# Ledger of designs, part 58: designed miniproteins, single chains, continued (2)

Each design is a single chain, and the fold is of that chain. pLDDT is the mean over its residues in the fold that is shown.

## One batch from the design tools (miniprotein)

Design m6001
Fold by ESMFold2-Fast:
Structure m6001 (fold): chain A 92 residues (1-92)
Amino acid sequence: SKDSVIEQIRSLVDQDMEDLRELKKQAQEAIAKGDKRTAARYLSVMTVIQSSLEYLLKLAKKHFPEAEDLIRYLQERVEEARELLREVQAEL
């Protein structure tokens, strides 16, 4: 059902956000140790996850335009993801 697909999207987004927060922590720990190359690799993985979140938002807008709460949730997560990447990039 549509509701089942919407719930799967929310679950995937929640997992992606948890992964981003952990990757940010690992990137910042690498920066603190002077390992900028390892930090840059974590940032690259974060960029892939951000792109995935932006794609999910695009799919939600296309296939579930009536799911306003889902679209708002995804927009907020995309903005949060962008900020997490900016914080890591600023320290490199």
Scores: mean pLDDT 90

Design m6002
Fold by ESMFold2-Fast:
Structure m6002 (fold): chain A 91 residues (1-91)
Amino acid sequence: SMEKEIEEKVDEILELLEKGEELGKIIQKVVDYLRELPSDEDALKLLKELLKRTKNEEFKEILKKYIKFLEGLMNPNVEERQKIREELNKE
């Protein structure tokens, strides 16, 4: 099931982080998994589960930014999506 696949991906990412893997490599693995997941809704589930379970504060801040970005891009309102794009282009 997709729920089991997401759980297994979350468990793998958190185990690597606990074993002292570099945060940049952890983020790359997260991005790769987001590309492999079939929907933005499944990608959000992965990100939210990681945020819920991680104890790493720097990783939490990165996950919060990814969640905000993805939720903004999933908004059916064109003006709200444009606002998120403009926020990303700020100094």
Scores: mean pLDDT 80

Design m6003
Fold by ESMFold2-Fast:
Structure m6003 (fold): chain A 69 residues (1-69)
Amino acid sequence: MSREEAAEKVREILLKGGASEELAERAARYVREGNGDEAAKVIAGAVARGLLSAEQGNEAGRYMREAGI
């Protein structure tokens, strides 16, 4: 999977969970840049806030891993 494809999938997951467009785009930007640590922090924060389920957070992490991040 490309970084761009992973970024779009992560963005879509966050938006479906009710995250702001700003938060979703910030996570997508980190994924495009290959900054897995910062992207993972955004995803973990969204799970902690109840915006994402643990399953949705794991799915986002799987897309990042498939993109080599």
Scores: mean pLDDT 86

Design m6004
Fold by ESMFold2-Fast:
Structure m6004 (fold): chain A 100 residues (1-100)
Amino acid sequence: SAAVQEMQARMDELWASLPPEVQAFVEEVFAAVREALKDLLDPSLDASIRYSLVLVAHEVLERNPNASPEELKEELLKLLKEEQKIYPTEELERMIEALE
């Protein structure tokens, strides 16, 4: 569908806008999340997690262009912990433990 094509194009643009160090950080975080969730991940959830990580990195960099990988990790952990308070799931618990 046109919406899926637009979403993919937006993901590609957002990814390309990230500095190489941040791209490396996102890939490292994604690899850790995949390992932590290996028994639970399906392809659709996998793609959604990657997209969410790219969006968070982009948003943090828009607010602070000099944000370090450590600062990005702290912001991601804060968001995951806040989500865990509202929707406590095994997936969120494992992600938080993997990224601490």
Scores: mean pLDDT 75

Design m6005
Fold by ESMFold2-Fast:
Structure m6005 (fold): chain A 64 residues (1-64)
Amino acid sequence: SLTPEQKATLARLVAQYDPARSGVASDALEKALAAAGLLGLVDLNRDGHIDAEEFAHLLALLEQ
């Protein structure tokens, strides 16, 4: 579970870097999540990148 502050930051970054809701994480979104300390919460395989399944999980976290 995310804290309210983590959910707010995550929602802002997704809205900023994926406004079209493409479901694909850009390099800019990955870098922004890493800088905010949130990449480790969504990077489930710990490879430093967000794949389509991890991005779907990220969107599910925002709906909780």
Scores: mean pLDDT 72

Design m6006
Fold by ESMFold2-Fast:
Structure m6006 (fold): chain A 58 residues (1-58)
Amino acid sequence: SRLEAARGAQRAYEAGMSPRAAARLAAWESVKAGEPAFDLEAAARAIERGDAEAAARS
């Protein structure tokens, strides 16, 4: 799900990945699962804030 992908991105960011790189990985996982792509800029900002739900809605 988009939320699970966003939570994965949040964990990657907390492990030292840049927010934009984490958002891009989550977007690719979402697209591979047949879900819409993330807005990468909005998702990266939400990940920086620790708001995985907002990232999933991007």
Scores: mean pLDDT 77

Design m6007
Fold by ESMFold2-Fast:
Structure m6007 (fold): chain A 70 residues (1-70)
Amino acid sequence: GSPPLPAEEARERLIAAVPALVATFKAQGMTKEELKAFIDELAKNYIAGGKKVKLPDELVEAMRAAVDAA
């Protein structure tokens, strides 16, 4: 299982992962729109320390913006 991270560190790490996710999705022939849908589903189903944790809407929006910027 993944250890819980401080909220700001978790935010930074998730945003920093977006370019790699864009590259992976493009390599599989998927669109940025499909990646945004994947991010939305990850946010809904994020689990930390064995419990579902709702990611802030601001973080999800920042990740979606990072997809558009990549």
Scores: mean pLDDT 71

Design m6008
Fold by ESMFold2-Fast:
Structure m6008 (fold): chain A 99 residues (1-99)
Amino acid sequence: SLEEQLRKLRRQLADVIDELNDKIEEKNMTKEQIDEFYKRHIKTLEFLLEYAKARGVDPEIIELLKEAIEQIEKHKDDYRAIRKIVSEFVKKLNELKKK
């Protein structure tokens, strides 16, 4: 179902962002290594966005996911900003479920 696909997509997105946040806080990583991991994770998020589009996910949810990706890209070196962006995305996604 569409609802099941949304739950799976949301979980995959959260897992990817959690891994990215952990790697950003890892003291043994160079700035270049952090940037490389960030770019690879963004490509994964873009793949998830295309998967959501292909599965016919609600356009409002697709736009929220796209906005979250764009905001994360703008704050690639700001771990705290990325966490806030993900939290806001989840909040907006939950608000759509209630309507």
Scores: mean pLDDT 68

Design m6009
Fold by ESMFold2-Fast:
Structure m6009 (fold): chain A 78 residues (1-78)
Amino acid sequence: EEVEKLLSLVDEARQAAIAGDLDKLRELHERVRKEYPDPELRQLALSLIDEAVAAPDFLSEEERKRVIEGGLEDIRKR
């Protein structure tokens, strides 16, 4: 499911940010550009990575899941 894929991506970005692993964060950005050919979904995925990097421990897992679900819902309405 798209929610599970994005949640996994955000968790990897969060872990990389906590570890200070800039190479992993660059890899994740490149993976998103290749994996998400849909520009709207790609923008959502990149935005989620950037938010996880800025505040890796700000949201709980359940809160991150809700944010992802909301972003996907907004794309569906466009």
Scores: mean pLDDT 75

Design m6010
Fold by ESMFold2-Fast:
Structure m6010 (fold): chain A 98 residues (1-98)
Amino acid sequence: NENVEFLLKTVPELPKELAEILAEHIGDDKELLEAFAKKLAQALAEIDPSTLSPEALALWRVAGELTLELIKEGRLSKSVLLDEVTDIAFLIAVEKQE
């Protein structure tokens, strides 16, 4: 997928699974793809990806997919998308800190 390759080249810190979800749901909006991917990768970097379990990564994927569904329904703007992604990443990080 050209959009997955674009994301992995532009935001190499982004997990491939998340890049695939973004490409599938946002499609050809390169600006939205890049902005969302950068914000998501920034939030993920704060968590320390080396400690993420497959379960935590799956939760990240589900959260991202739900957010993208809201965009498709016209319920979420680009600015709100970036804020929501940041909050979701923080919630996942907090749950990991037991």
Scores: mean pLDDT 62

Design m6011
Fold by ESMFold2-Fast:
Structure m6011 (fold): chain A 80 residues (1-80)
Amino acid sequence: MEFLKKYAELVDEALKKIQPVRDEFRKELNKKIEEAKKSGKTPEEILRIRQEMARKYFEKTQPVFDELQKKLKELIEEEK
């Protein structure tokens, strides 16, 4: 089935684009938490750093998922 194959390819491409962003996020988060602990930041401030980093991660990945949804809609329209 060509549809399922193209669907899987689009999802895989999106995941491949997300993977380096996820790896970068983990490295940056660990670095910021380490620096915060070293500078004596409070648990409240560390929680805010975690929340801000999570928000930035979702903002960076959102365009990839938006593009994926657009391509999936185009694929569905081609199938009709």
Scores: mean pLDDT 80

Design m6012
Fold by ESMFold2-Fast:
Structure m6012 (fold): chain A 63 residues (1-63)
Amino acid sequence: SAEEKALEHVKRYVDRLAETDLARRGKTDLPEEEKKKLIAEARKTVVEWYKKYLGIDLPVPEV
């Protein structure tokens, strides 16, 4: 349950970051499929950043 909660928190945080990035780029009206793709890319970027700079391996929800 603790690991599941951590995964939910990471997902929500990364999804929020991706939405903010889309808004800054003026891409709020993208199709849902394209939004999901960009959110997945942002999620990967955040995980790679934490691993590279902080040495933390964030659990990534794959499904």
Scores: mean pLDDT 66

Design m6013
Fold by ESMFold2-Fast:
Structure m6013 (fold): chain A 73 residues (1-73)
Amino acid sequence: SVRDELLALALLIAARAEVDLILRTSTDPAVVARARALDARLDAARAMPAADRTAVVRAVTAEATRLEKALLA
């Protein structure tokens, strides 16, 4: 549905903003490499159906959260 597509798009935009923040603030090459891989996964998700896109976005958000927690340790 149009609603599902809009929700999937909103989640994708939010996840990309989180990954972009990590890329702009981190100086660790390993963290930057992982964040760039997450950004590539989000870029690929734009071509996916809404359900698959939402699943990828949730997985990327979880990984970004783990990277943020690791940076604060």
Scores: mean pLDDT 81

Design m6014
Fold by ESMFold2-Fast:
Parts: C-alpha cells; sequence; structure tokens
Structure m6014 (fold): chain A 87 residues (1-87)
C-alpha cells in the first residue's frame, strides 16, 4: 500500500470520527479530527506524507480521547495507528 493510500484511509477514518463526534456534541474531538484531516490533505498535496508523523498524530488524539474518558474513540485511533505502523 502506498503512503498516499494509507493517508487517504486515515483521512476517511478521521472524517468518520469527526462526524460521530459532531452528532454527540463533542466539539473538541470534532475539531481535533478536522484539523488532523486538514494537515494530512495538505501533506498529500505537497507530496510530503510522513507516516511517522501520522502515527504520532493518531496517538496524540487517542491520548486526548483517553483523558476525556472516550474509550471507543481511543481504541479506534490506537487500532488505526497500529494498522499504519504495520503497513
Amino acid sequence: MSDEELAEKVIERLEEIAKRAAERGDETTKRLAEEMVKGLRRAKEEGKIDIENVITALEILAQVAEARGDEETKEALREMAEFVRKA
């Protein structure tokens, strides 16, 4: 799988997380996910996708979810980080 394909899968998952966060009124998770999508789309357009930075960003968002007691979002983000790491 290419770095661009990995980034696009991460973007798709983050957009879903942002949408679900918005539906439950979680503006913090929504904004963080949207900012990460924006950063990834910019990196993709510039041809400078750094997979290590993608993993780090997913782990940071998972830590924010854990601090807020959002176990479901934490697990989803950690699984995504592991998927990217192994690809």
Scores: mean pLDDT 81

Design m6015
Fold by ESMFold2-Fast:
Structure m6015 (fold): chain A 85 residues (1-85)
Amino acid sequence: IEELVATVEEALREAGASEETIERYVAAFRRGAEEGLTTPLAELEARLAALAAELNAKAAISEEEELEAARLVGAVLGAKAAEAA
């Protein structure tokens, strides 16, 4: 997960995000990845799909909703890494 965290951090930096924004997104992603280690992958994938559909239907997405998406992406990737190990 550390390499994935570094990739997310670099992508946000290249997109022009502030250091505070990068820290918030990385923290959400990392917490999600840790939760993914103990949560069934199928449930996390269903939750991520539902959130993606909800956010795609919105005219504007809040930072809180973006942070929740980052957490769920981290959780799915963490769960996949646990299954691969």
Scores: mean pLDDT 75

Design m6016
Fold by ESMFold2-Fast:
Parts: C-alpha cells; structure tokens; sequence
Structure m6016 (fold): chain A 79 residues (1-79)
C-alpha cells in the first residue's frame, strides 16, 4: 500500500511537469516552440503512465526524466 502511494505521488510529479509544458504551449506564439512543448507534454504523459505501471524504483527514474524534459522545454520557451 505505501509503495503504491509512492508510485502515485511520483507519477503525479511527472504529470505536474506535463501540465507546465501544456501551459507554456498555450501562451506560445512561435509555432516551432509550441510544437516542441507539445512533444514534451506527450513524453511526460508517457513517463507518468510508466511510473504508475512499474516499481517504485522505476517510478523515481521516470519522475526525474520528466523533470529534465520540463527543464529543457522551459529553456526552449524562454529562447
């Protein structure tokens, strides 16, 4: 039960990064930047799904990957 709760929280963390990418895409006026942000959103959604289906250790790796994708997307948005 505690392990399942930790996986849910890690998957939720990846989902928050996906929401961040979506928010930046909605306000982006550059089509190339918007497309990059939408691609990052899709990848973070896949990582969230994988975190829910895997072990806690796998969920931690997927959450960290989602954070890195969000950081890259934020850098592209600010350029």
Amino acid sequence: MEERRERILLAASAGVNAIGNASMAVVSEDEKVRQFLLDALDENNRLSDRALAGTVEEARREAERAREIYKEARKKFKE
Scores: mean pLDDT 72

Design m6017
Fold by ESMFold2-Fast:
Structure m6017 (fold): chain A 78 residues (1-78)
Amino acid sequence: TEEGRKLGAEAAYEAGRAAMEGNPQLSKDYADKFAEAGKLGEGGMRGALNAGSIYSAAVAGDPEKAYRAGMEGAKLAE
């Protein structure tokens, strides 16, 4: 549900935050959790979470882009 989407978005946000703190491995771990949450979701939640997770993982080595991906994931969940 929407609460589940927000929890997934928080994982995406944490991925961005970890990257900004210089921990790209933690950023990827959070992105993986985001993807797992997406697999458990249905319909739009699964789609949005998976998209955000893939984007976050792809840019995990770039703190600025990872943070942006997390924020966009959070906005989609809201």
Scores: mean pLDDT 63

Design m6018
Fold by ESMFold2-Fast:
Structure m6018 (fold): chain A 112 residues (1-112)
Amino acid sequence: IDKEKAKELLRKASIVLTAAAIRLVGEIFDNRDNPALEAQYQAALDQVTAAIKHLDLASKALEEGNEEEMKKHLDEAIKQLDAARDLARAAGDDGTAALLDEARRLLAEAKA
C-alpha cells in the first residue's frame, strides 16, 4: 500500500463524514416534531459516529504499519456507512446519502 495515498484518502473521507454528520444533526433538529423521521436520522448519525471511530482506528493502524488491522477497521466503517446511507435515503435526504456514499468509496479505495 502507498501509505501517503492511503493517508490522503482517509483524510478526505474524514472531511466528507464530518459534513454528513453536520447535515444529520440538522435533519434531527428540523424533524423533531416527526418521531419516525427523527429516529431514522438519529440511527444514521449513530452509524456515522461508529464509522468515524473505526476510521480513527484505521488511521492509527496505518501509522503503525499494521495493514491487516487497518483493513479490518475500514471494512467495519464501510458497513456502517452503507447502513447510514440507506437510512438517510429512506428518510428522504439524498444529499446526505450521496456524501455517505462518497466517504464509503474513499475508504474502499484506501483499503485497495
Scores: mean pLDDT 89

Design m6019
Fold by ESMFold2-Fast:
Structure m6019 (fold): chain A 64 residues (1-64)
Amino acid sequence: MKKRFGASIGAPEGRTYTPAQVAALQAAIDAANEAMVNGEKQGLPDDEIHRLAAEAARAAVAAA
């Protein structure tokens, strides 16, 4: 588990999420962060890293 909560995965603007929706958002955030870290290690340009992170997040949401 991450030490720091750094995303709007809870209930922004007074919204109430089901546990399943919260889990899907958390999975998307984790997938995006891992894609960014892996892209950085591979020396990819920032623009490509951001695109891969977005694709990873969408895939995680679709799987959840």
Scores: mean pLDDT 71

Design m6020
Fold by ESMFold2-Fast:
Structure m6020 (fold): chain A 71 residues (1-71)
Amino acid sequence: SLDLLKQSLVNSITSGNGGLIGNARKAVLGLSKVDPEFALETLDEAIKRATELGNEKSKSAAESTREEIKS
Protein backbone atom coordinates (compact mmCIF):
# COMPACT_ATOMS: atom_id res chain seq x y z
CA SER A 1 0.00 0.00 0.00
CA LEU A 2 1.26 3.48 -0.90
CA ASP A 3 -0.32 4.83 2.31
CA LEU A 4 1.73 2.37 4.39
CA LEU A 5 4.89 3.28 2.46
CA LYS A 6 4.21 7.00 3.05
CA GLN A 7 3.67 6.47 6.81
CA SER A 8 6.88 4.35 7.05
CA LEU A 9 8.90 7.10 5.31
CA VAL A 10 7.34 9.85 7.47
CA ASN A 11 8.06 7.80 10.64
CA SER A 12 11.71 7.33 9.59
CA ILE A 13 12.18 11.05 8.74
CA THR A 14 10.57 12.14 12.05
CA SER A 15 12.42 9.49 14.13
CA GLY A 16 15.25 11.84 15.20
CA ASN A 17 17.74 9.14 14.11
CA GLY A 18 20.26 10.42 11.52
CA GLY A 19 20.70 7.03 9.83
CA LEU A 20 16.95 6.48 9.43
CA ILE A 21 16.51 10.08 8.22
CA GLY A 22 19.33 9.66 5.67
CA ASN A 23 18.00 6.36 4.32
CA ALA A 24 14.40 7.67 4.10
CA ARG A 25 15.68 10.83 2.34
CA LYS A 26 17.43 8.69 -0.32
CA ALA A 27 14.29 6.57 -0.75
CA VAL A 28 12.09 9.68 -1.23
CA LEU A 29 14.56 11.13 -3.78
CA GLY A 30 14.43 7.84 -5.70
CA LEU A 31 10.61 7.80 -5.58
CA SER A 32 10.48 11.40 -6.88
CA LYS A 33 11.89 10.17 -10.23
CA VAL A 34 8.78 7.99 -10.84
CA ASP A 35 6.10 9.73 -8.72
CA PRO A 36 7.15 13.28 -7.77
CA GLU A 37 3.66 14.12 -6.43
CA PHE A 38 3.74 11.20 -3.97
CA ALA A 39 7.30 12.15 -2.92
CA LEU A 40 6.34 15.80 -2.30
CA GLU A 41 3.17 14.79 -0.36
CA THR A 42 5.31 12.46 1.78
CA LEU A 43 7.75 15.29 2.55
CA ASP A 44 4.90 17.76 3.29
CA GLU A 45 3.48 15.23 5.80
CA ALA A 46 6.96 14.78 7.34
CA ILE A 47 7.47 18.58 7.63
CA LYS A 48 4.05 18.96 9.30
CA ARG A 49 4.74 16.14 11.79
CA ALA A 50 8.31 17.29 12.54
CA THR A 51 6.97 20.83 13.19
CA GLU A 52 4.29 19.45 15.58
CA LEU A 53 6.99 17.42 17.39
CA GLY A 54 9.43 20.37 17.55
CA ASN A 55 12.05 18.25 15.77
CA GLU A 56 14.16 20.80 13.85
CA LYS A 57 16.64 18.19 12.53
CA SER A 58 13.84 16.15 10.91
CA LYS A 59 12.08 19.28 9.64
CA SER A 60 15.29 20.62 8.04
CA ALA A 61 16.05 17.24 6.42
CA ALA A 62 12.53 17.03 4.93
CA GLU A 63 12.61 20.67 3.74
CA SER A 64 16.04 20.29 2.08
CA THR A 65 14.88 17.08 0.34
CA ARG A 66 11.75 18.90 -0.90
CA GLU A 67 13.91 21.72 -2.34
CA GLU A 68 16.11 19.17 -4.18
CA ILE A 69 13.02 17.60 -5.81
CA LYS A 70 11.58 21.02 -6.82
CA SER A 71 14.85 22.26 -8.32
Scores: mean pLDDT 86

Design m6021
Fold by ESMFold2-Fast:
Structure m6021 (fold): chain A 91 residues (1-91)
Amino acid sequence: NEAAEKAKKYAQQGLKAAKQGDYKKGLDYLNKGFKALKEGGADRESLLRAGVSLGMAQIGLGVGEIAKDEKFAAKGVAAGAEGLIEAAEAA
């Protein structure tokens, strides 16, 4: 599945960016991965799983920015990326 492979590659890039401390770039990659799954016609369960993972990344970044906790932001985006990789593999 071309869309799932594309989404997985974006999620892997997002995870790499988050591990390098670039949480905003990490989240941008996760948004691109989710978009690839959605536009590629992934099933509802895969989209829900991916959506929850993306939401986790967004919450982690947002709370980390408010709390000035870069480790919390990194952990949230990384967890979201891992979940999106799993969603893409299941799609």
Scores: mean pLDDT 84

Design m6022
Fold by ESMFold2-Fast:
Structure m6022 (fold): chain A 80 residues (1-80)
Amino acid sequence: SSARVLAANESALRHFIENKEELLERARSEDAVVATGAALLAVGTIEDADILIKLGGDKELAEEAKRVAEEVLRAYKEAL
């Protein structure tokens, strides 16, 4: 069961990284709901990545996802 949860979280982090450009565009959106949604997803991704590192999952993937999420949050804050 734990292995399935870790695999699902790793899949979610990969999907987040693959959608970086779209997430950056959403974070800069004039639509506050869209922009805040992207920022909240980025916060959740950082939390999931930190958990994955602590549990001994794919550290390189987790660190890449955190970098992408921090970039999304930066774009959101600059657009405020």
Scores: mean pLDDT 87

Design m6023
Fold by ESMFold2-Fast:
Parts: structure tokens; C-alpha cells; sequence
Structure m6023 (fold): chain A 109 residues (1-109)
């Protein structure tokens, strides 16, 4: 139903925005020791924010949001590969949680 799709999208948007806020805080802390790690975290936060905006504007755009988060993850992995491996894992895990949230919502809708 359209109502179920809208509710799933709303919950995904909330999760993505929370994840983006947490990722920006992580990026600020990482930037103090490693500017490359800080950059990777900021790119991850931007990906989550763009995903939330896209899904908020159109609740049916789950596939496009999944594609966006996947591409953001690839970009973050390339930047984070220049940083400490633990840092790369933390940043990509944040994006992965966003992707799982959207994928689960799409399946439930």
C-alpha cells in the first residue's frame, strides 16, 4: 500500500539523517589526527544526507537511493584507503547501516 511505502520511507529518512549527523561528528574527530580520514567521513555524511533528501522528496526512489549509497561507499573507500584501515572500516560501516536501512524498508514496502 502507498501508506506502508510512505511510512517505510519516513523511517529510512530519519535513520539516514541520524547517521549523517553522527558521521559528521566522527569526521570532525578524525580530522584532528588525519585530514584524509576527516574528508572520507565528510563524504560519507554527504552521501547519507543526499540519500535522505532523495527519499524524502520521492518515497518510491528506494532503488536510486540504494545506488547512490553504493556509489558513495565506493568513493569513500577510495579516499579512506589513504587513511588507517580501522578508520576506513568505521566510515564504510556507517554508510552500510544506511544502505541496510533503505534496503530493508524497500523489502517491507
Amino acid sequence: SMEKIKEAAKESVRSLRTGARNMRRLAEELDKKDPVAGKAGRLAAEGLEKAAELLEKDPSKFDEVIDLLSRAGDEVERVASEADGRTATLITAGLGMGLISVSSARTAA
Scores: mean pLDDT 80

Design m6024
Fold by ESMFold2-Fast:
Structure m6024 (fold): chain A 58 residues (1-58)
Amino acid sequence: DPATLRARAAQYRAASENFRKVAEELKAQGDTVGARMAEKAAADYEAKWQRLESEAAA
């Protein structure tokens, strides 16, 4: 169901954006390890929403 896939993609996109913001805050605090983990989480969610968008478009 394309509508369900798009809704889930939107949630993952929001999660990715949130983790990017958290990573910037952690960098400002000097938490290099935490920032890298948040960046990895953001990248993982970005890959997931892009995959779901591609599936919804098919």
Scores: mean pLDDT 85

Design m6025
Fold by ESMFold2-Fast:
Structure m6025 (fold): chain A 100 residues (1-100)
Amino acid sequence: SSDLVKIQTIALFLLISAGSNLWLLRDSGSKLSPEQQKHQMEVFILDLDQTLTLLSKVLSESDLNYVKKMADEIIRKARIDPGEAIKILQEMSKYIIEKL
């Protein structure tokens, strides 16, 4: 597997998708039913997990562990304070781009 650029591109695309889901939760969360909010969170968590799985192939162990800690914080805050979760996701995305 020498397709580093492809893995990087897919991971960045998934991060954009995850960010869009958090923005939807922030801006429209009050208009969504509890079941719809749960579904959006499940999709978001799956996208984030898939991103981390792809990044495990290209990031160092220390960088991956740092990104995983940020991801856990994003998930923890996503339902409580989606605006703060978006800020952490932006920081995580910048870190990933810098390390790729």
Scores: mean pLDDT 80

Design m6026
Fold by ESMFold2-Fast:
Structure m6026 (fold): chain A 69 residues (1-69)
Amino acid sequence: MEALKLVDEALTLDNPVEAYELALEAAEKVGLYDEAVALFKEERKKISDEREATRRGIERIRELIEKKL
């Protein structure tokens, strides 16, 4: 529950660095830190826009957290 609240909050942030950091905190709470970092790197490689790449990464992290809960 707390991890989902943090990732939802990250999705509302305009600053991609702040959103990224908050999403990593959420992932770490459920043991998915390394997976989260890998997903953000993958999305940044596919999407040139940092804001959009970060948002897509956070959306994927949200789904992983939901499946783990």
Scores: mean pLDDT 79

Design m6027
Fold by ESMFold2-Fast:
Structure m6027 (fold): chain A 73 residues (1-73)
Amino acid sequence: MYAIRVETEPLTDAQKAGIEAGAKAIGVRAEFLDDTTVVLTGEDKEAVRNAATVIPKGLGIEIKSLEEGEAPE
């Protein structure tokens, strides 16, 4: 399972809902650690990478950093 930690500007509830819905549509799980940090996890590395880049861009969200890794338990 692959994970990408995405750091953003503070997210609204609508933006969080949009990220979660978009990620689920492509088989990726979104987990919000706080208002500026989401962890995207999935079995397909390219799907997780695309979710981390395409979904925030589609919602007008500014990405400040991306960290690729393995999902901790």
Scores: mean pLDDT 79

Design m6028
Fold by ESMFold2-Fast:
Structure m6028 (fold): chain A 96 residues (1-96)
Amino acid sequence: MKKEAAEEILKYLEEATKVAIEADSGHLARVVADAAEGIADYLKKMGLDELAERFRKLAEQARKYAETGRPEASPEDVERIGELLRKAGEAYEKLK
């Protein structure tokens, strides 16, 4: 259950990262990176080091785009990433 929930969260955050890259939005990439880093920290505290490493690598990739992308995002891209983060949050509740 916890591994499946973590994999579901990872899938949504990977899709959100793709949306941020396609939108060329450093702001949205930063939001995704912050979310992935928070989940990686939580998983590491639980002793799930392999899963934590996967989220940490996703956060590093998103963070690189946060530095080079535009500071702005379209309302449509904000809504798309918001929906993906909402689904990730629902999966995160199953991780507890």
Scores: mean pLDDT 82

Design m6029
Fold by ESMFold2-Fast:
Structure m6029 (fold): chain A 89 residues (1-89)
Amino acid sequence: ETVTVTLKEPEIVDGKWKVTNEIKMSTARPLSVVWDADGKTVLHQPIRPLPPNSTVTATFDDKSIKSVTSSVLDPSGQLLASATLNIKP
């Protein structure tokens, strides 16, 4: 029932930022993932079944971004967990 999220250190792949969200939960369930860059929603990954201890990745073209927030929602749109990563020196 408890869902936790952790954002991994960002990496550069093919000249773009790649950010990984590590989602931990005790049982498989349908979830959607929303990605915000600098407070603006840039990607909404649709609801799909995720197994326990899933990883979800997003790629960002704009390397000037300062922060990334990943939010995990249930099928009703309720926020279950979120994490923010600051892309700063």
Scores: mean pLDDT 80

Design m6030
Fold by ESMFold2-Fast:
Structure m6030 (fold): chain A 97 residues (1-97)
Amino acid sequence: ISKEEAVRLGEEGVRGLESPDPEKQLEGGRKAGLAVGSPDPEGGHLGGAGLATGINSPDPAAQQGALLGAQVAAASKNPGGQRGGKGHLEAAREALA
């Protein structure tokens, strides 16, 4: 994906995970995961911030969205994104335990 798409996915991911709507939280988590999984550092940082917000949310739906996003990032073919996603996935599993 392009740099602009990665940044946009990260920004939309943060907004979705901050939403009170469970469907938007799940979609936001997926978009944040795609941004973390991208080769773009800015998009990755924005997506990572979204996943961290979701993981630390008292809302179980936001936590599930962040877990989904971490799984998406961990499945990335980009080695940097895959490593970042694995880190977020471990953090999400620890927070949900």
Scores: mean pLDDT 81

Design m6031
Fold by ESMFold2-Fast:
Structure m6031 (fold): chain A 81 residues (1-81)
Amino acid sequence: MSAEELVKEFYEELAKAIKEGKSMEEIYKLAKKKTEELKSNPEATPEQVLLAETEVQYFKRLAEENIKLPEDHVLKVPELK
């Protein structure tokens, strides 16, 4: 799987988990797992890794502070043009 496909899968899986009502802790664990897969890919760019790690930190903070995602927050990142 290409690094671009892993990034797309990462955001699609997170959006799906949010839609299914998964806890912030479960979403954080999913984001961390997908980020580890991306970091293990030698074709992954530093920018792609940083983007994924930023999402991991975001969900980690929400889980640690017991904050739920805002109802109007949609984790759907459009493809870079």
Scores: mean pLDDT 71

Design m6032
Fold by ESMFold2-Fast:
Structure m6032 (fold): chain A 74 residues (1-74)
Amino acid sequence: SAFRDALLASVRAHLEAEGFSEEQIAATLARVGAAVDAVLAAGGGRLSPELRAELHRRVAAIVREALDANDAAK
């Protein structure tokens, strides 16, 4: 919970700095939250160093896709 909350807060701060709308932030954070939940499920509720690295890769990909989609809008 604390880890998930901290990660979502960090991603929110990044997207706010990039000028995303609250709706875009909420949609991106939902994807990040789902990735956290999926990785935690794969680890039986625990994050090994390997699963933590996988989660960081997935979050980076989600944020990159959001940035690319925002740039492609209009």
Scores: mean pLDDT 82

Design m6033
Fold by ESMFold2-Fast:
Structure m6033 (fold): chain A 58 residues (1-58)
Amino acid sequence: KLPTEEEVRTNYKVLTGEGLNEFIKAVVVDKEFDINTIKEKYGAIKSGLEESLMEKTL
């Protein structure tokens, strides 16, 4: 399931400016890469943010 722009903004508020915009564009808008490439390219960023958010909110 691909997230919407609003879902990305809501869940990844720690990303700001260009970082957030590039993540949204790659995953939701542009599909510039295959889904596997997107996961590989942004997986580390997403994983790091999820850990940070879980430690803060959970």
Scores: mean pLDDT 51

Design m6034
Fold by ESMFold2-Fast:
Structure m6034 (fold): chain A 114 residues (1-114)
Amino acid sequence: MEDYHRYVTLVALARAAAEGKDVEIDYPPPEQVTPEDIERARQEFDKVLEELKKKNPKIAEVVRATREAYDLLKEQGRLDEANRLFRRVSELLQAGKYDEALELAKEEIERIKQ
C-alpha cells in the first residue's frame, strides 16, 4: 500500500514540476490497492519517465535514480531507508532543487551497490 502511494506521489510531483501545473490524481483507497494496482502504477511511472525525458531530462533523471535506489533498498529489506530517501527527494523536488535531488539519489545508489 505505502509503496503504491509513494510511487504515484513521486510521479505526480515530477509531472507537476515538468508541466508547471497542479496534478490531481484520483487514487483508490489504500485498502482497495492490489498487487496488480502496484504493477500498473510501476508501468505508468515508466511511461511518465519517458515523457519527462523529452521535456525536462533533469527531472526525469531524478525520478529514475530515486526509483532505482528505492527498489534496491526494498530488495535488501531496507524499506525504512527507502522511505526516508523518497521523502528527502520529494522535499527537494518540491523546493525546485533538482540538482541536489539528483545528487542525493545517485549517491544513495553508489552507497547501496558498495
Scores: mean pLDDT 68

Design m6035
Fold by ESMFold2-Fast:
Order: structure tokens, then C-alpha cells, then sequence
Structure m6035 (fold): chain A 64 residues (1-64)
């Protein structure tokens, strides 16, 4: 589906942009453990959302 492809492309772009921003934030705050922990949590959630999109599509198709 074109709509699913567009959603996947958007999720990939957002994940890449977020990853770059969080990596800079961690680098700038290398002595702050809380900043590193929060940045990692946000990145993990974003990565899980992207994987969830792929899994949700697969599960939906398998259930039909």
C-alpha cells in the first residue's frame, strides 16, 4: 500500500533525525548520566515504534 510505504518512510526519516540529535545531546552532556539515560530511553522508544510499525503490518496481514 502506498499509504503504508509513506508511513514507513516518514518513520525512518524521523528516527534518523532523532538519532542524530540525541547523539549530539549525549556528546555535549557526556558527564551527565541522567541526560544520557533519558536520551537512550527516547531513542529506544523511537526504534521500538519503527519496529512496531513493521510488526503491526506483518501481524495485520497474517490475521487476514
Amino acid sequence: SAELQAALELAEQELQELTNKLQQLVSDNSDDEKVKAEAQKILDEAQQRYRGLLQGIADYLAAQ
Scores: mean pLDDT 79

